# Ledger of designs, part 76: designed miniproteins, single chains, continued (2)

Each design is a single chain, and the fold is of that chain. pLDDT is the mean over its residues in the fold that is shown.

## One batch from the design tools (miniprotein)

Design m6812
Fold by ESMFold2-Fast:
Structure m6812 (fold): chain A 69 residues (1-69)
Amino acid sequence: ADKKKAEELLKELEETLKKLVDSTDPEERNKLALKVVELLEELAKTGDEEAVERAMELLREANEELAKK
């Protein structure tokens, strides 16, 4: 597993999800949502199961925040 690549992807995912939750612009939200999908696909390709589990936690937290809007 590429642990360094997985950690960088996790950091970018966390930042992208925070921007997505905070955004009120539909165009920006669509672009950020596509970026989240790309980051998840790249994380899955690393084969780092711990990083994938962390990504699922970040998604759950972001989904809980979005549900409040």
Scores: mean pLDDT 80

Design m6813
Fold by ESMFold2-Fast:
Structure m6813 (fold): chain A 61 residues (1-61)
Amino acid sequence: SAADIAEGRKEAEAHERELLRRYLAGEISPEEATALADEFFARLAARYFPDLSPAQLRALL
């Protein structure tokens, strides 16, 4: 639904800001950032969009 897309986008923006902060602070590597992003989108898909793969959800958000 539009509400689920809006909430998913909001959570994705918050997560992206936190990953960027951690990356710029030298707390995580690019490989770690990629793995954390993959885990986040898998969890987000399972919660709001069970019919979408994580890759499809990334394209939508």
Scores: mean pLDDT 78

Design m6814
Fold by ESMFold2-Fast:
Structure m6814 (fold): chain A 69 residues (1-69)
Amino acid sequence: MDEEILEEAVRRARELLERAETEEEKRRAEELLERAERAKEEKNVEEAIEVLIEIGVEELKRAVDKVTG
């Protein structure tokens, strides 16, 4: 389970970066990817979970921005 959470955080952060359409979105995704990669290297599951939560929030923000703009 630990390895799956660490891998999932990195995978989702990479997807967030691939889907980034603005410089702000790219910067945020790069920050989250860096944190996810560090969490995986350090085997820090708590940080990986926090990154996954922040990815979810960023995905929701992007969805709202697309609907309202």
Scores: mean pLDDT 81

Design m6815
Fold by ESMFold2-Fast:
Structure m6815 (fold): chain A 65 residues (1-65)
Amino acid sequence: SEEGRRQVAEEVPVSMELIKGGVYKVAGDLKKAAEYYRKAGELLKETDPELAEELYRKADELLAE
């Protein structure tokens, strides 16, 4: 939801997993990047299921490259 989106940047556990995913993506480790995006999605699936679905989709896209 819109309320959940604003808290993503301030939610430390989710932010840490997203940062790790981004770092691994830039480093070319797409498998590790996908793993961290999935972890972020798991943390959000009850509070923001729409954003969790987007993160799972992004993880799948990384593995399809």
Scores: mean pLDDT 74

Design m6816
Fold by ESMFold2-Fast:
Structure m6816 (fold): chain A 50 residues (1-50)
Amino acid sequence: MSDEELVESLRRMLEMLGVEPTKENLVNLLSKILQIPREEAEKIVERALA
């Protein structure tokens, strides 16, 4: 799965939960789901937006 596809799926998930799909919320959700550090999750989100 590409970083772009992963982040898009998380954005849809946040929207379904009624949570704003901000960069911070995407990073927090990704970090929890993959059980990785926030710094690593932030780099994934940034790559998806590049």
Scores: mean pLDDT 79

Design m6817
Fold by ESMFold2-Fast:
Structure m6817 (fold): chain A 61 residues (1-61)
Amino acid sequence: SGAEQGAAAGAAGRAARAAGGDDKTVGLSTMNGLEAAGGTPTGDPADPEAAERSAVRAATG
């Protein structure tokens, strides 16, 4: 559904930001890889409200 696709896009954006970080893109990404052991988390690991917020922003267009 559109809402789910919007939430996924928002979550992916946040995950990319969390993996790269703001300041230490390379360093943070490497350390997160070691800690997360499986790529990049979605940011907040368990919150449908955060996903809904992202979906609302995507749907606002």
Scores: mean pLDDT 52

Design m6818
Fold by ESMFold2-Fast:
Structure m6818 (fold): chain A 60 residues (1-60)
Amino acid sequence: AIKEVEKHAEEAGRLQGLSKEQIEEAKKLGRELVKKGVPLEEAIRAVEDHLEALADEAAA
């Protein structure tokens, strides 16, 4: 579960051209959500939303 959300964050962040630091922050968010008992699907969605917000910030 945790490894899957981390892999998703890394792949999605790299595709969006985000920095290593931004990708690590998204991976940390995903890990915390899974540890808290959030379903894997919801954790992945939250990470994806966070990465999109970072990409929008970088584009602005």
Scores: mean pLDDT 77

Design m6819
Fold by ESMFold2-Fast:
Structure m6819 (fold): chain A 50 residues (1-50)
Amino acid sequence: GDDALQAIIRASKIQDDAARLRAITAALRDAGYSDADAYAIADRIVRAQS
């Protein structure tokens, strides 16, 4: 629930694009996404923020 969303929001505030991508990917994996899906979603988020 809420804990996973909070982790993603905190990760999304990391200034370094590479660190932000890795942190969002990790948060999505912890939320139950596969490695491939977590990376694809995180990459889209980082690109949308940049």
Scores: mean pLDDT 81

Design m6820
Fold by ESMFold2-Fast:
Structure m6820 (fold): chain A 81 residues (1-81)
Amino acid sequence: TIERLREEIRRLIAEAGRLAEEALATGDLSLFAKALRLAAEAAELAAEIAELLGRPDLAAKARELAEEGRKLAEELEKEAA
């Protein structure tokens, strides 16, 4: 259901926020990467909502954002290594 997807998105965003806060406090780029990966997961769930609403155009854009987020996370992981 859309409500369940929204609840999952909310949980992912909250977790990403916690990781981003810790990354800011510690300077740990790998935690920023983890936050971005969780945000990308939230974008994928938003794409599912868009499909349920009959908006494949928005679903495609949400998936593009998720892919860009994962690419940024990969770059941050390489910088942190």
Scores: mean pLDDT 86

Design m6821
Fold by ESMFold2-Fast:
Structure m6821 (fold): chain A 63 residues (1-63)
Amino acid sequence: MSEAEGLALSGKEGLDSLLEQGADPELIERAKKELDEAAKRNDAEEVRRTLTRLVQEVREQKL
């Protein structure tokens, strides 16, 4: 497994935790898709940047 794949997997695990805490399922599903697309590019930095942005978006939705 590449570093990008590992980061995306960990990111999706974090998103699943947020879903269990009451995050919007549609937002989480979109976020997982975005992480998967970033991982397909095999760029660990892109996955990390995408995850940071998605966490911020979820944070904004949670107030």
Scores: mean pLDDT 75

Design m6822
Fold by ESMFold2-Fast:
Order: structure tokens, then C-alpha cells, then sequence
Structure m6822 (fold): chain A 85 residues (1-85)
């Protein structure tokens, strides 16, 4: 149906868009401590933007079935929230 075709196209575009953010996040996961130290120097608005992007890439990783990446991102998110309460 036309609805199913539109939903599939939207999902592909959504995954493609969020995939770019996901690739950027993999760089962050390569140096967790350095990333947290850098974020400590940023204003609160930048840290909130960062955590929002992490939530977005977790959704993409879930859609892609990358359970290992989902777990790593969720662990990083918990460390971030514990560091910046």
C-alpha cells in the first residue's frame, strides 16, 4: 500500500540521517574519559544537547539490531548523568 511505502521510505531516511550521528558517537566511545573531561568545560546547554544526541543514536542502534552498541551507549549515558547530575 502507499502508506507502507511511505513508512518504509521515512524509516530509511531516518536511519540514514541518524547513522551520521551514530558514526560520530563511535568516536566518542573510543575515548570516554577524554570526552567527559571535554564536556566538563562546556556550558550546560551543550551537555544537554549532547545527551539528547546520545538518546537519538541509541534509537538508531536499536533499529539496526546492534545490541552491543546499544549497551555501550547506555553505559556511557549513565556515566555522563552520574558525572553531570
Amino acid sequence: SLLEQRLQQLQQMDVSHLQRVLEETRIILADVEGTLQLLAQQPLSQRLQFVHQLQEVIVVAQKLGDTQLVQQLEQFQQLFLQTFP
Scores: mean pLDDT 70

Design m6823
Fold by ESMFold2-Fast:
Structure m6823 (fold): chain A 86 residues (1-86)
Amino acid sequence: MNVTLTLKGLDDEQIIAFSLKAIGLKLEGHNVTITLDGDTLTINISNASPDLVEAFKNLAEELKAEGYDVTITEDGDNLTITAKKA
């Protein structure tokens, strides 16, 4: 499964924190692409394991609890999570 996490409306500290988490996944051997455009951070993971997919679904729930406006879409082999900071 491919996972796309898009984080919008981030401040500099949040950009650094999420970028470090994404770099951590890349260092663990996951196929990760990180893109930063202004205050929007996009993390793409190709061929994510079922455990990693579940971890991202759990992250989406944590982001909702932190006050993000979160949308989750599953289409075939693709999971897309979009989170916008309120």
Scores: mean pLDDT 83

Design m6824
Fold by ESMFold2-Fast:
Structure m6824 (fold): chain A 64 residues (1-64)
Amino acid sequence: SMEEKRAQAEAVGASGPGGAAAMAAGGALITGHMDLEKAAREASRLSGESLERARRYAEQGAKM
């Protein structure tokens, strides 16, 4: 539900904004099997963050 998605996004925010997106981007770079757009979509679905915001965090993770 939308409420569950918001609670999940808030939990991710408490542990570090974009943590899920950063992890996904890092994994994609290591494995070579996921691009940043796919990582951002997965992070957006997991955290409930907007796709645009998740994409920015995924880009930050890729720079690590």
Scores: mean pLDDT 55

Design m6825
Fold by ESMFold2-Fast:
Structure m6825 (fold): chain A 68 residues (1-68)
Amino acid sequence: SHMEKEIEELKKNRKKVIEKFREAIDSLPDPALRESLRRYLDLYPNTFAAGGEAKKAIDKEIEALKKR
């Protein structure tokens, strides 16, 4: 029941979570990278909102891209 309530709250606040990721993307120095990640966010917003292992994988990918 706790997890169900947390999932419903996450769905309810999905827009806020997406807005926070958009702000983080907009802070990146490379404009081409920002555009690519914005498109990914638009196509797969649920992946960003899910968090957990999916978020860790995305965070690692962003860090790898930042080093290029």
Scores: mean pLDDT 64

Design m6826
Fold by ESMFold2-Fast:
Structure m6826 (fold): chain A 68 residues (1-68)
Amino acid sequence: DYTARIVELVRKYRRGEITPEEFIKELNSLKEDIEKRRPQATPEEKRRLDVAIKAIDFELERIKKELG
């Protein structure tokens, strides 16, 4: 579940367990993996993947603004 993975990454970052650079790399890697899988996914899976991409984009925008 990509959503659960994103939540886990956000928690690790907020706890200081990973650096901002590592957090961004992990989110970008996860997004790339989702985008590669999306064309082959079922319609139901595509909806869940789209939710995950939106969550990743939100977190990436937030951290990039913070690092500004």
Scores: mean pLDDT 85

Design m6827
Fold by ESMFold2-Fast:
Structure m6827 (fold): chain A 67 residues (1-67)
Amino acid sequence: MKEKLKKIYENDEKSEEAIKILAEAMNISEEVVKLIEKIKELAKKGEPQEVIDKAIEELMKKLEEEV
């Protein structure tokens, strides 16, 4: 099961489908889900903290627009 989720995130078409399902289930926008997944992916790849912080800032701005 975990391997299937990784394959979905690596395939653009399937990752978009998963994002849509998560957005509907959580009652949030697809843009917010995409930003959350981007932050998780950056952290998993060991990107510099500054890059992760910028992605978090973008997510916070989107959440402020929706609230």
Scores: mean pLDDT 64

Design m6828
Fold by ESMFold2-Fast:
Structure m6828 (fold): chain A 65 residues (1-65)
Amino acid sequence: MAIKEVSAKLYAVGVTLDIGGERVEVKDGEITLYGKIETDEQREELKRLEEFAKEVGLKLKVVLF
């Protein structure tokens, strides 16, 4: 899926690209989130992103540092 198309869908469901991480990347049918997931708010945003990924048929991957 093209990044512009994914971005439009993310905004349509009210999720931000700034979810506990510094970067969100879309490649080869996968959404990758880079960052830390330490707060309840960050966990809820991650859950929204996971639900969105399931709706559009993409895999969600989280990379913690």
Scores: mean pLDDT 59

Design m6829
Fold by ESMFold2-Fast:
Structure m6829 (fold): chain A 72 residues (1-72)
Amino acid sequence: MSEKERAVAEYMALTLLAAAASLGLIDVDTVKRFAEEVLGPEVAEKVKEAIENGDLQTAVDIIREAVEERLK
């Protein structure tokens, strides 16, 4: 898989998990654990805070920016 394909897959997976947590389908700490593994603890904490504040758009933007930074 190309680096870009992997980045897209990671972005899609984390965005889906964030959306699921926002709907109460999974625990927000589950999203934080996966985000920490993929994007690191600082980004994972920001994603968790955005979801807990009901701001899914901010969570998605944080994930996108972190994934894009890795492609530079």
Scores: mean pLDDT 82

Design m6830
Fold by ESMFold2-Fast:
Order: structure tokens, then C-alpha cells, then sequence
Structure m6830 (fold): chain A 80 residues (1-80)
């Protein structure tokens, strides 16, 4: 989606507040948009919002339990 592309662009420019804004908009349109969820989590991580980043990866682990990496990332972030 256009919002996912904007989220990635702002993330690359280190404009994490804007990246979060557009990632959330992309998720509102398509809650199964894994790329938007990952951008949201990584932007929270860059802002040192480790609890928020962990919550996003926990949500991804619930939606996609076949991807063990999402659970591992959530557990890692909770230790920070």
C-alpha cells in the first residue's frame, strides 16, 4: 500500500514518528500487512520504546505462529 511505502521511506530517513504514523495507517487498512507491522516494531525499537516493539512482535507471533522469529524478537526486546 502507499502508506507502507511511506512508512519505509520515513524509517530510512530516521523520521521514526512519521514511520510509526504511516505504519499504523497501513495496518488500519490491512491488519494482515506483516511488512507494516515490522516497520512499526523497528521504529519503536529505534526510539528505544522496547515494550511497544515487543507488543508488536507478540501480536505478529499470535497472527503468524509458524514464524518462530517473531516470538524470539518479542522475548529479546522484553529483556532490554
Amino acid sequence: SEYTKKAIEYFEKKKYDEAIKYAKKAIEIDPENVEAWIVLAEAYYKQKKYKEAAEVFEKLAELYPEYESFKERAEYLKKL
Scores: mean pLDDT 87

Design m6831
Fold by ESMFold2-Fast:
Structure m6831 (fold): chain A 62 residues (1-62)
Amino acid sequence: SMIDEQIKKLRLELQKKLQELIDEYDAAVAAGDDERAKAIVKEMQELTAKYQKELDELRKKG
């Protein structure tokens, strides 16, 4: 269905964005930048929550 295609697209977009943040987190940890590392964790949590809400909305429409 069209909803399944939209869910797949959102999951791939989330995966890509999370991988970019994980790479930035690893770089911050390697540099000893604790404040940047904490900020990236918060960004990952907020991003995950946003995508989960959009996924839940799509599931309610199906």
Scores: mean pLDDT 85

Design m6832
Fold by ESMFold2-Fast:
Structure m6832 (fold): chain A 70 residues (1-70)
Amino acid sequence: SADEIFAKARAAVEKLEGETRAKVLAALDEARAAGATTGEEILAAIKKTGLTEKELLKVKRALREAGVIA
């Protein structure tokens, strides 16, 4: 379910540090409000936050380990 995917994504992202964590948590809230239901839609919202390539790789790894994205 969408609720389960968002719960897993939030838990994974809360393990990140500093400004990256804050931006991605805000993006999760925005994606949920916009009706996102898949990990791919969540990742698309995160990409819009302007994270660096290095930060985005860390986020993608965390989401993959949590089973949110492939």
Scores: mean pLDDT 83

Design m6833
Fold by ESMFold2-Fast:
Structure m6833 (fold): chain A 82 residues (1-82)
Amino acid sequence: KREEALELLKRAEELAQEAAKALHAGKYEEAAKLTREAAELAIEGARLLAEAGEISEEELEAIEKHMEGLVKKLEELAKKAK
């Protein structure tokens, strides 16, 4: 279960790096999509870590809130860029 969480977090980091490249290239819609995918994987990984007792429920909630905020910000940026 912990190994599964780490694999999800590693994939989320890879997608976040691709999102950063897209954002730097002015591809806001692509960056928003990649950021959403990365956030979903990061939240799932964090949830598995919380279930395993590696992080607290409060830490999980903070991660979920942070990731949702980041996705919304990138989606707004993509919308305004059209």
Scores: mean pLDDT 82

Design m6834
Fold by ESMFold2-Fast:
Structure m6834 (fold): chain A 104 residues (1-104)
Amino acid sequence: SAAEKAREELEKKLEELIKEVKEKIKKAKTKEELEAVLRSFMGELLDLALEGLAAGVDAETIRELVEKAVEEVLKIVEELHPEAKALAEKLRDVLLAHLDSLVA
């Protein structure tokens, strides 16, 4: 179905985004650079989620895929930049609250 194809495209785009963000996190040398990377990532996740919803991917699937993507990135932040964990968790909470408001 069109929705299944939209889901596959979303999963592929999320995988590519996660890979890119993990490399940027590894290369970040300052708290300012890391914060910019995390804010950009959250914005791109929201854009992909909205694209997926518009393409017919169900809200529950979008929520699950976004949460999984954030969890993968948070693990790398906790490992490499533990001082930024609280900021990353705050950005996650804001993103998920915004998604929940759009799919209610």
Scores: mean pLDDT 85

Design m6835
Fold by ESMFold2-Fast:
Structure m6835 (fold): chain A 91 residues (1-91)
Amino acid sequence: PVPSLDEAREQRFLGLAELVADGLISPRDAADFALESGLVDPGRAALLERALAAAPTREQLLAVARVTAQGVIEGLPLSALRERLDAVLRA
């Protein structure tokens, strides 16, 4: 992967998490935007929505965004991404 493209992808996820943290969009809206813009497939969009909805703080919302971006960039299987997101939400 090209580092600048990976950084741009991560920044897009972070931007969506910031909009959720500010109450401007819902977790579902963020997941729908990610799906429509080609950042995630439907299964990963569903995981992103659930994780964003479960994150009580801005810091956890941003951590969910970073973990999702990294999982997509690395091509992690859906089960591995779910486990990683669950670990972030328990921290």
Scores: mean pLDDT 83

Design m6836
Fold by ESMFold2-Fast:
Structure m6836 (fold): chain A 82 residues (1-82)
Amino acid sequence: SPVLEELRELLLKHVSKEVAEKIVEFLESHETFSREDIIELAELVKDEDPDLANFLRVLSIVKDEMTSEELAEKIIEYLKSL
């Protein structure tokens, strides 16, 4: 996915390659993300990027469900705003 490729490149500026790959793999493994799935994603990043983890936790409160593409686009928008 072109969106996931853009996300990977942006993540590599903020987190380790290992964490960036885990985030992309998590997004690739899901078609939709529930509140609980987004919280699980936040847990994957909390040690390397607590601000990104907090962004994801807030996003989980305001959205009941979203597609992996929508979630990836929201993360890209967040990272580009830094």
Scores: mean pLDDT 83

Design m6837
Fold by ESMFold2-Fast:
Structure m6837 (fold): chain A 72 residues (1-72)
Amino acid sequence: SSQIAKLQKQIKETEKKIKDLQDKKAQLLSQAVPKSQIPQQVGEILRITGEIIDLEKELQKLKKELQKLQAS
């Protein structure tokens, strides 16, 4: 159905956003910064981590909705 196709597209887009944020987080974790800049780097890592968690929750909701439609 068109609704299943729309959900599949939203799931793929959300998965890509999560991957892009995970890649950015990995880059930040690998960067050597001066001691004075560590709090700023940690703050950015925590912000990105929060965004990933929120997107993973949305992804779980979308996958559950898709499962319900496919089970019908």
Scores: mean pLDDT 87

Design m6838
Fold by ESMFold2-Fast:
Structure m6838 (fold): chain A 76 residues (1-76)
Amino acid sequence: GHGSSEQQIEAGKKLLEEGLYALALKAYQDVLDDPNASLEQKAEAYEGIGEVYEKQGKYEEAKKYFEKARELRSKL
């Protein structure tokens, strides 16, 4: 369904493309903090956070978030 979490994921992707990393992180964190977000939406948010950290050169942090996303997707 198209809810607030789906909108935050789309906003995060656009903000990341525009280089607005702090705002992109906030959009994805808002998905993780949403009790109504699905496991798929939370996995997408973790992937988005990982991509933000990769773009910032924070590869160790990026790896942690990609691993969190992989773990959630293994349950789908």
Scores: mean pLDDT 85

Design m6839
Fold by ESMFold2-Fast:
Structure m6839 (fold): chain A 55 residues (1-55)
Amino acid sequence: MLYRALYDYKTVEEDEISFKKGDILEVLDDGPGPWLRVRVNGKVGLVPKFALEPV
């Protein structure tokens, strides 16, 4: 399912994904707690749920 980024997010964590406001992310599944597992530009990782909205 597709979600839109509400703001820019930068991370140095290896299991997280950085994104820009307005980016469209493919949500693969819900992780435990406040994280979503997503695919963007061929990379899979975690992003904070509060930073995204459904498209």
Scores: mean pLDDT 78

Design m6840
Fold by ESMFold2-Fast:
Structure m6840 (fold): chain A 58 residues (1-58)
Amino acid sequence: MTDEEKAKLLQERAGLAARVSPEAGRQLAEIDKDHREEVMKAMERATEEALAEQAARA
């Protein structure tokens, strides 16, 4: 499964939510943007540490 496809699915879901409740869609988009930035930073750090650990063993 491609992460890009998963992200697209999430965007489509947000669109549906906005159709049911414009407020909910707006809040969801804001939370997603803020949370995504934090998650991305955490993932980058974890990946770098894992890679460095593997490289150090070689």
Scores: mean pLDDT 66

Design m6841
Fold by ESMFold2-Fast:
Structure m6841 (fold): chain A 82 residues (1-82)
Amino acid sequence: MAEELIKKAEELVKKAEKLEKEGKPDPSLLEEAQKLAEKAYEIAKKEGDLELVARALAILGRATLDPSRSSALGLEAVVLSM
């Protein structure tokens, strides 16, 4: 469930990055990836799976252009690993 959503969101981010390199950015792919990653994040939090939470936050960071809050949560995950 959460892993499937994370995997799908990662594929969408990868496609969006490829299109950006080709000079044809598609923001709808990043928007869809963000929604999937948000759902995966909520599920992972309910399951208490910190690895899935960290992966969902990493995808949210890549799917959003300037996510100050998502970036702060990503840094918190790094601090927990220290």
Scores: mean pLDDT 71

Design m6842
Fold by ESMFold2-Fast:
Structure m6842 (fold): chain A 68 residues (1-68)
Amino acid sequence: ASEEEIEEVAREARRIALEAGLSEEKAEQVGKTARDLLRKGVSKEKALAVARAAALGDDNAGVRALLE
């Protein structure tokens, strides 16, 4: 994925977290996690799924994404 696409997905992940009621600091961490996953070769769909699960309070979503 391009750097521009990675940044867009990270921005979307942060937005999802903020809309779910997470703090700005937590939302930034969710965005960073999505960006790191994309850079490691995880798909855009999986990175966004991890962000959505984290926004719903599932702290283990990242571990499940790696195991699948």
Scores: mean pLDDT 71

Design m6843
Fold by ESMFold2-Fast:
Structure m6843 (fold): chain A 61 residues (1-61)
Amino acid sequence: ADAHLAEGERLYAQGRYEEAVAHYERALALDPTHARARLNLAMALAALGRVEEAQRALLGE
């Protein structure tokens, strides 16, 4: 979980939002309670214009 979160944050900082989403989704697959990964996933999805998916990510769905 932590390794995928860190890689996702690095990719997000580089503007590589689609790749960041994949790493955040993997972090949540390993730890569904990971609030930071869920928030970061929502932020990356919003940056991609995927607003409905971002809202669902914030709800833990």
Scores: mean pLDDT 80

Design m6844
Fold by ESMFold2-Fast:
Structure m6844 (fold): chain A 79 residues (1-79)
Amino acid sequence: MEEEDEKKLKEILAEVDRMLAEGRPWQEIENWVFEKIKELGLSEEKRKEVLNYLFDRGVQVLKEAVDKVIDKLEEERKK
């Protein structure tokens, strides 16, 4: 049971990374993850692990987007 949940967890995390690498919209990725969590009936602990991973990846995507905006604004200010 726990081993099966761990395998399902790893498959979800791998697909999230793949979708992010393909440049899919964050909303599409989030909706897909929520549906998969519901469909697979993951334990509360594994569900929290998936959601924490999704949050960390979302924060990273937002931070990278903010850094690109800051770099562009700094380039404009130096010219």
Scores: mean pLDDT 74

Design m6845
Fold by ESMFold2-Fast:
Structure m6845 (fold): chain A 62 residues (1-62)
Amino acid sequence: MKKITIDLKVSPSLSPERQKEVLERGKKAAEEIAKTDAEENGEDVHYGFYASTPEETAAHVA
């Protein structure tokens, strides 16, 4: 079993609403690609995706 974490980042110069849209779209695209790759290379590969707004990122700095 393998676990891969992919962080999706967006430019902080975008408005918060646009940042959320870009992150959601990127996350969905990345999940589809990762699912296809996992099915080809190994069904027990697990991908973790993190899509955070700047506010959420700041809250997770501990």
Scores: mean pLDDT 60

Design m6846
Fold by ESMFold2-Fast:
Structure m6846 (fold): chain A 72 residues (1-72)
Amino acid sequence: SMELLQKIQKELEQLQKRIDELNARYDEVMAKIRELLEKYRKTRTPEQQAEIDKLRDEAVELYREIRALEKA
């Protein structure tokens, strides 16, 4: 039982590290979205909007991955 507990603890530590890394990436992407929204606040070209939309899609995917791992 002690060896099994140690194995579970290591697996939980690895899972938490992965969640933390994904959260850090999510925060980075969200910060970039905020930066671009501020930079392009007055007017946006279709190209600038596509850049923001691509980052939003990345953020949604990261958020889905984080939620899936937290529920596992």
Scores: mean pLDDT 86

Design m6847
Fold by ESMFold2-Fast:
Structure m6847 (fold): chain A 70 residues (1-70)
Amino acid sequence: DELDSAVVKAGKKALELAEEEGLDFGQQSKIAAEGAKEARRAYEEGKTPEEAVELGLEKAKELIKKLKEE
């Protein structure tokens, strides 16, 4: 299942990024969920699984940056 694979991969990598940045469990879960959600959206819009994962990670990085600004 290409969609499930891309969504799971994006969520896992987003979680790892949030953990590396020292975010708490609640923030990690939120970042992972948003990354996975963005990957799903990108895939449904016709992006490849690889592009969907990258877009999910870009979303995760954007959210991590916003959390650090507060």
Scores: mean pLDDT 81

Design m6848
Fold by ESMFold2-Fast:
Structure m6848 (fold): chain A 72 residues (1-72)
Amino acid sequence: MTREDRLRLARENAMLARALLGPGEAERLVAEAVAELERRGLLEEAAALREGLAASEEEQQAVLEKAKKNAA
């Protein structure tokens, strides 16, 4: 797994969290994850999580639909 793959997954995970849990709960979980990543010096991954949380509702739903299809 490359650095680019990790950044993409971080962004997608934040989008999935918001789609599944709603904005408030997703913001809380992402804030905890960002704090942990920043403490470990993983600033790019932290930025990717914040970017995913800021993604449009349509992008978040598209990622959720793809995840549901792949889980079945």
Scores: mean pLDDT 77

Design m6849
Fold by ESMFold2-Fast:
Structure m6849 (fold): chain A 65 residues (1-65)
Amino acid sequence: VTKDTAAAIMAVGLSIETGKKIEVKIDGNKITITVYDVDDEVKKAMKEFEEALKALGLEAEVFFK
């Protein structure tokens, strides 16, 4: 599986789960997730997801717009 394919699968899965537009970029070992039109509930869930990824030893960062 390529990093581009993994990013696309993650973006689709998170978009279905949250109902929001989500972009995912994987650069080396860093995962960058951008969530659009975020509300407080989705923001909390995405921050918990960021913490979970970091707990697994992944470099992850979530941005809200």
Scores: mean pLDDT 79

Design m6850
Fold by ESMFold2-Fast:
Structure m6850 (fold): chain A 90 residues (1-90)
Amino acid sequence: SARDEALRRELGLKISDAQVEVSEVVAKYADDPEKAIAELQKILEEFRKWVEEKLADPTISAEQKEYIRERAQTFERAVQGVMAALRKRA
């Protein structure tokens, strides 16, 4: 449906924007991996809040909520990988 397409587009933009922020944080704090990790955790917390709001929306179908969970989990794993790499350099 048009609403499902709009939701998937919104999710895609949220993930893309967060990925840009992750890259900018890693570049900005190249010499301070502990500070980079703290800023990445804030990005994850803000992203999780958005996901929780969508999962609480009764107008979104169970199928779309599962899609959101799967895409969110993939993004969260990618950011956790970045943080793990930064911890090895700290």
Scores: mean pLDDT 89

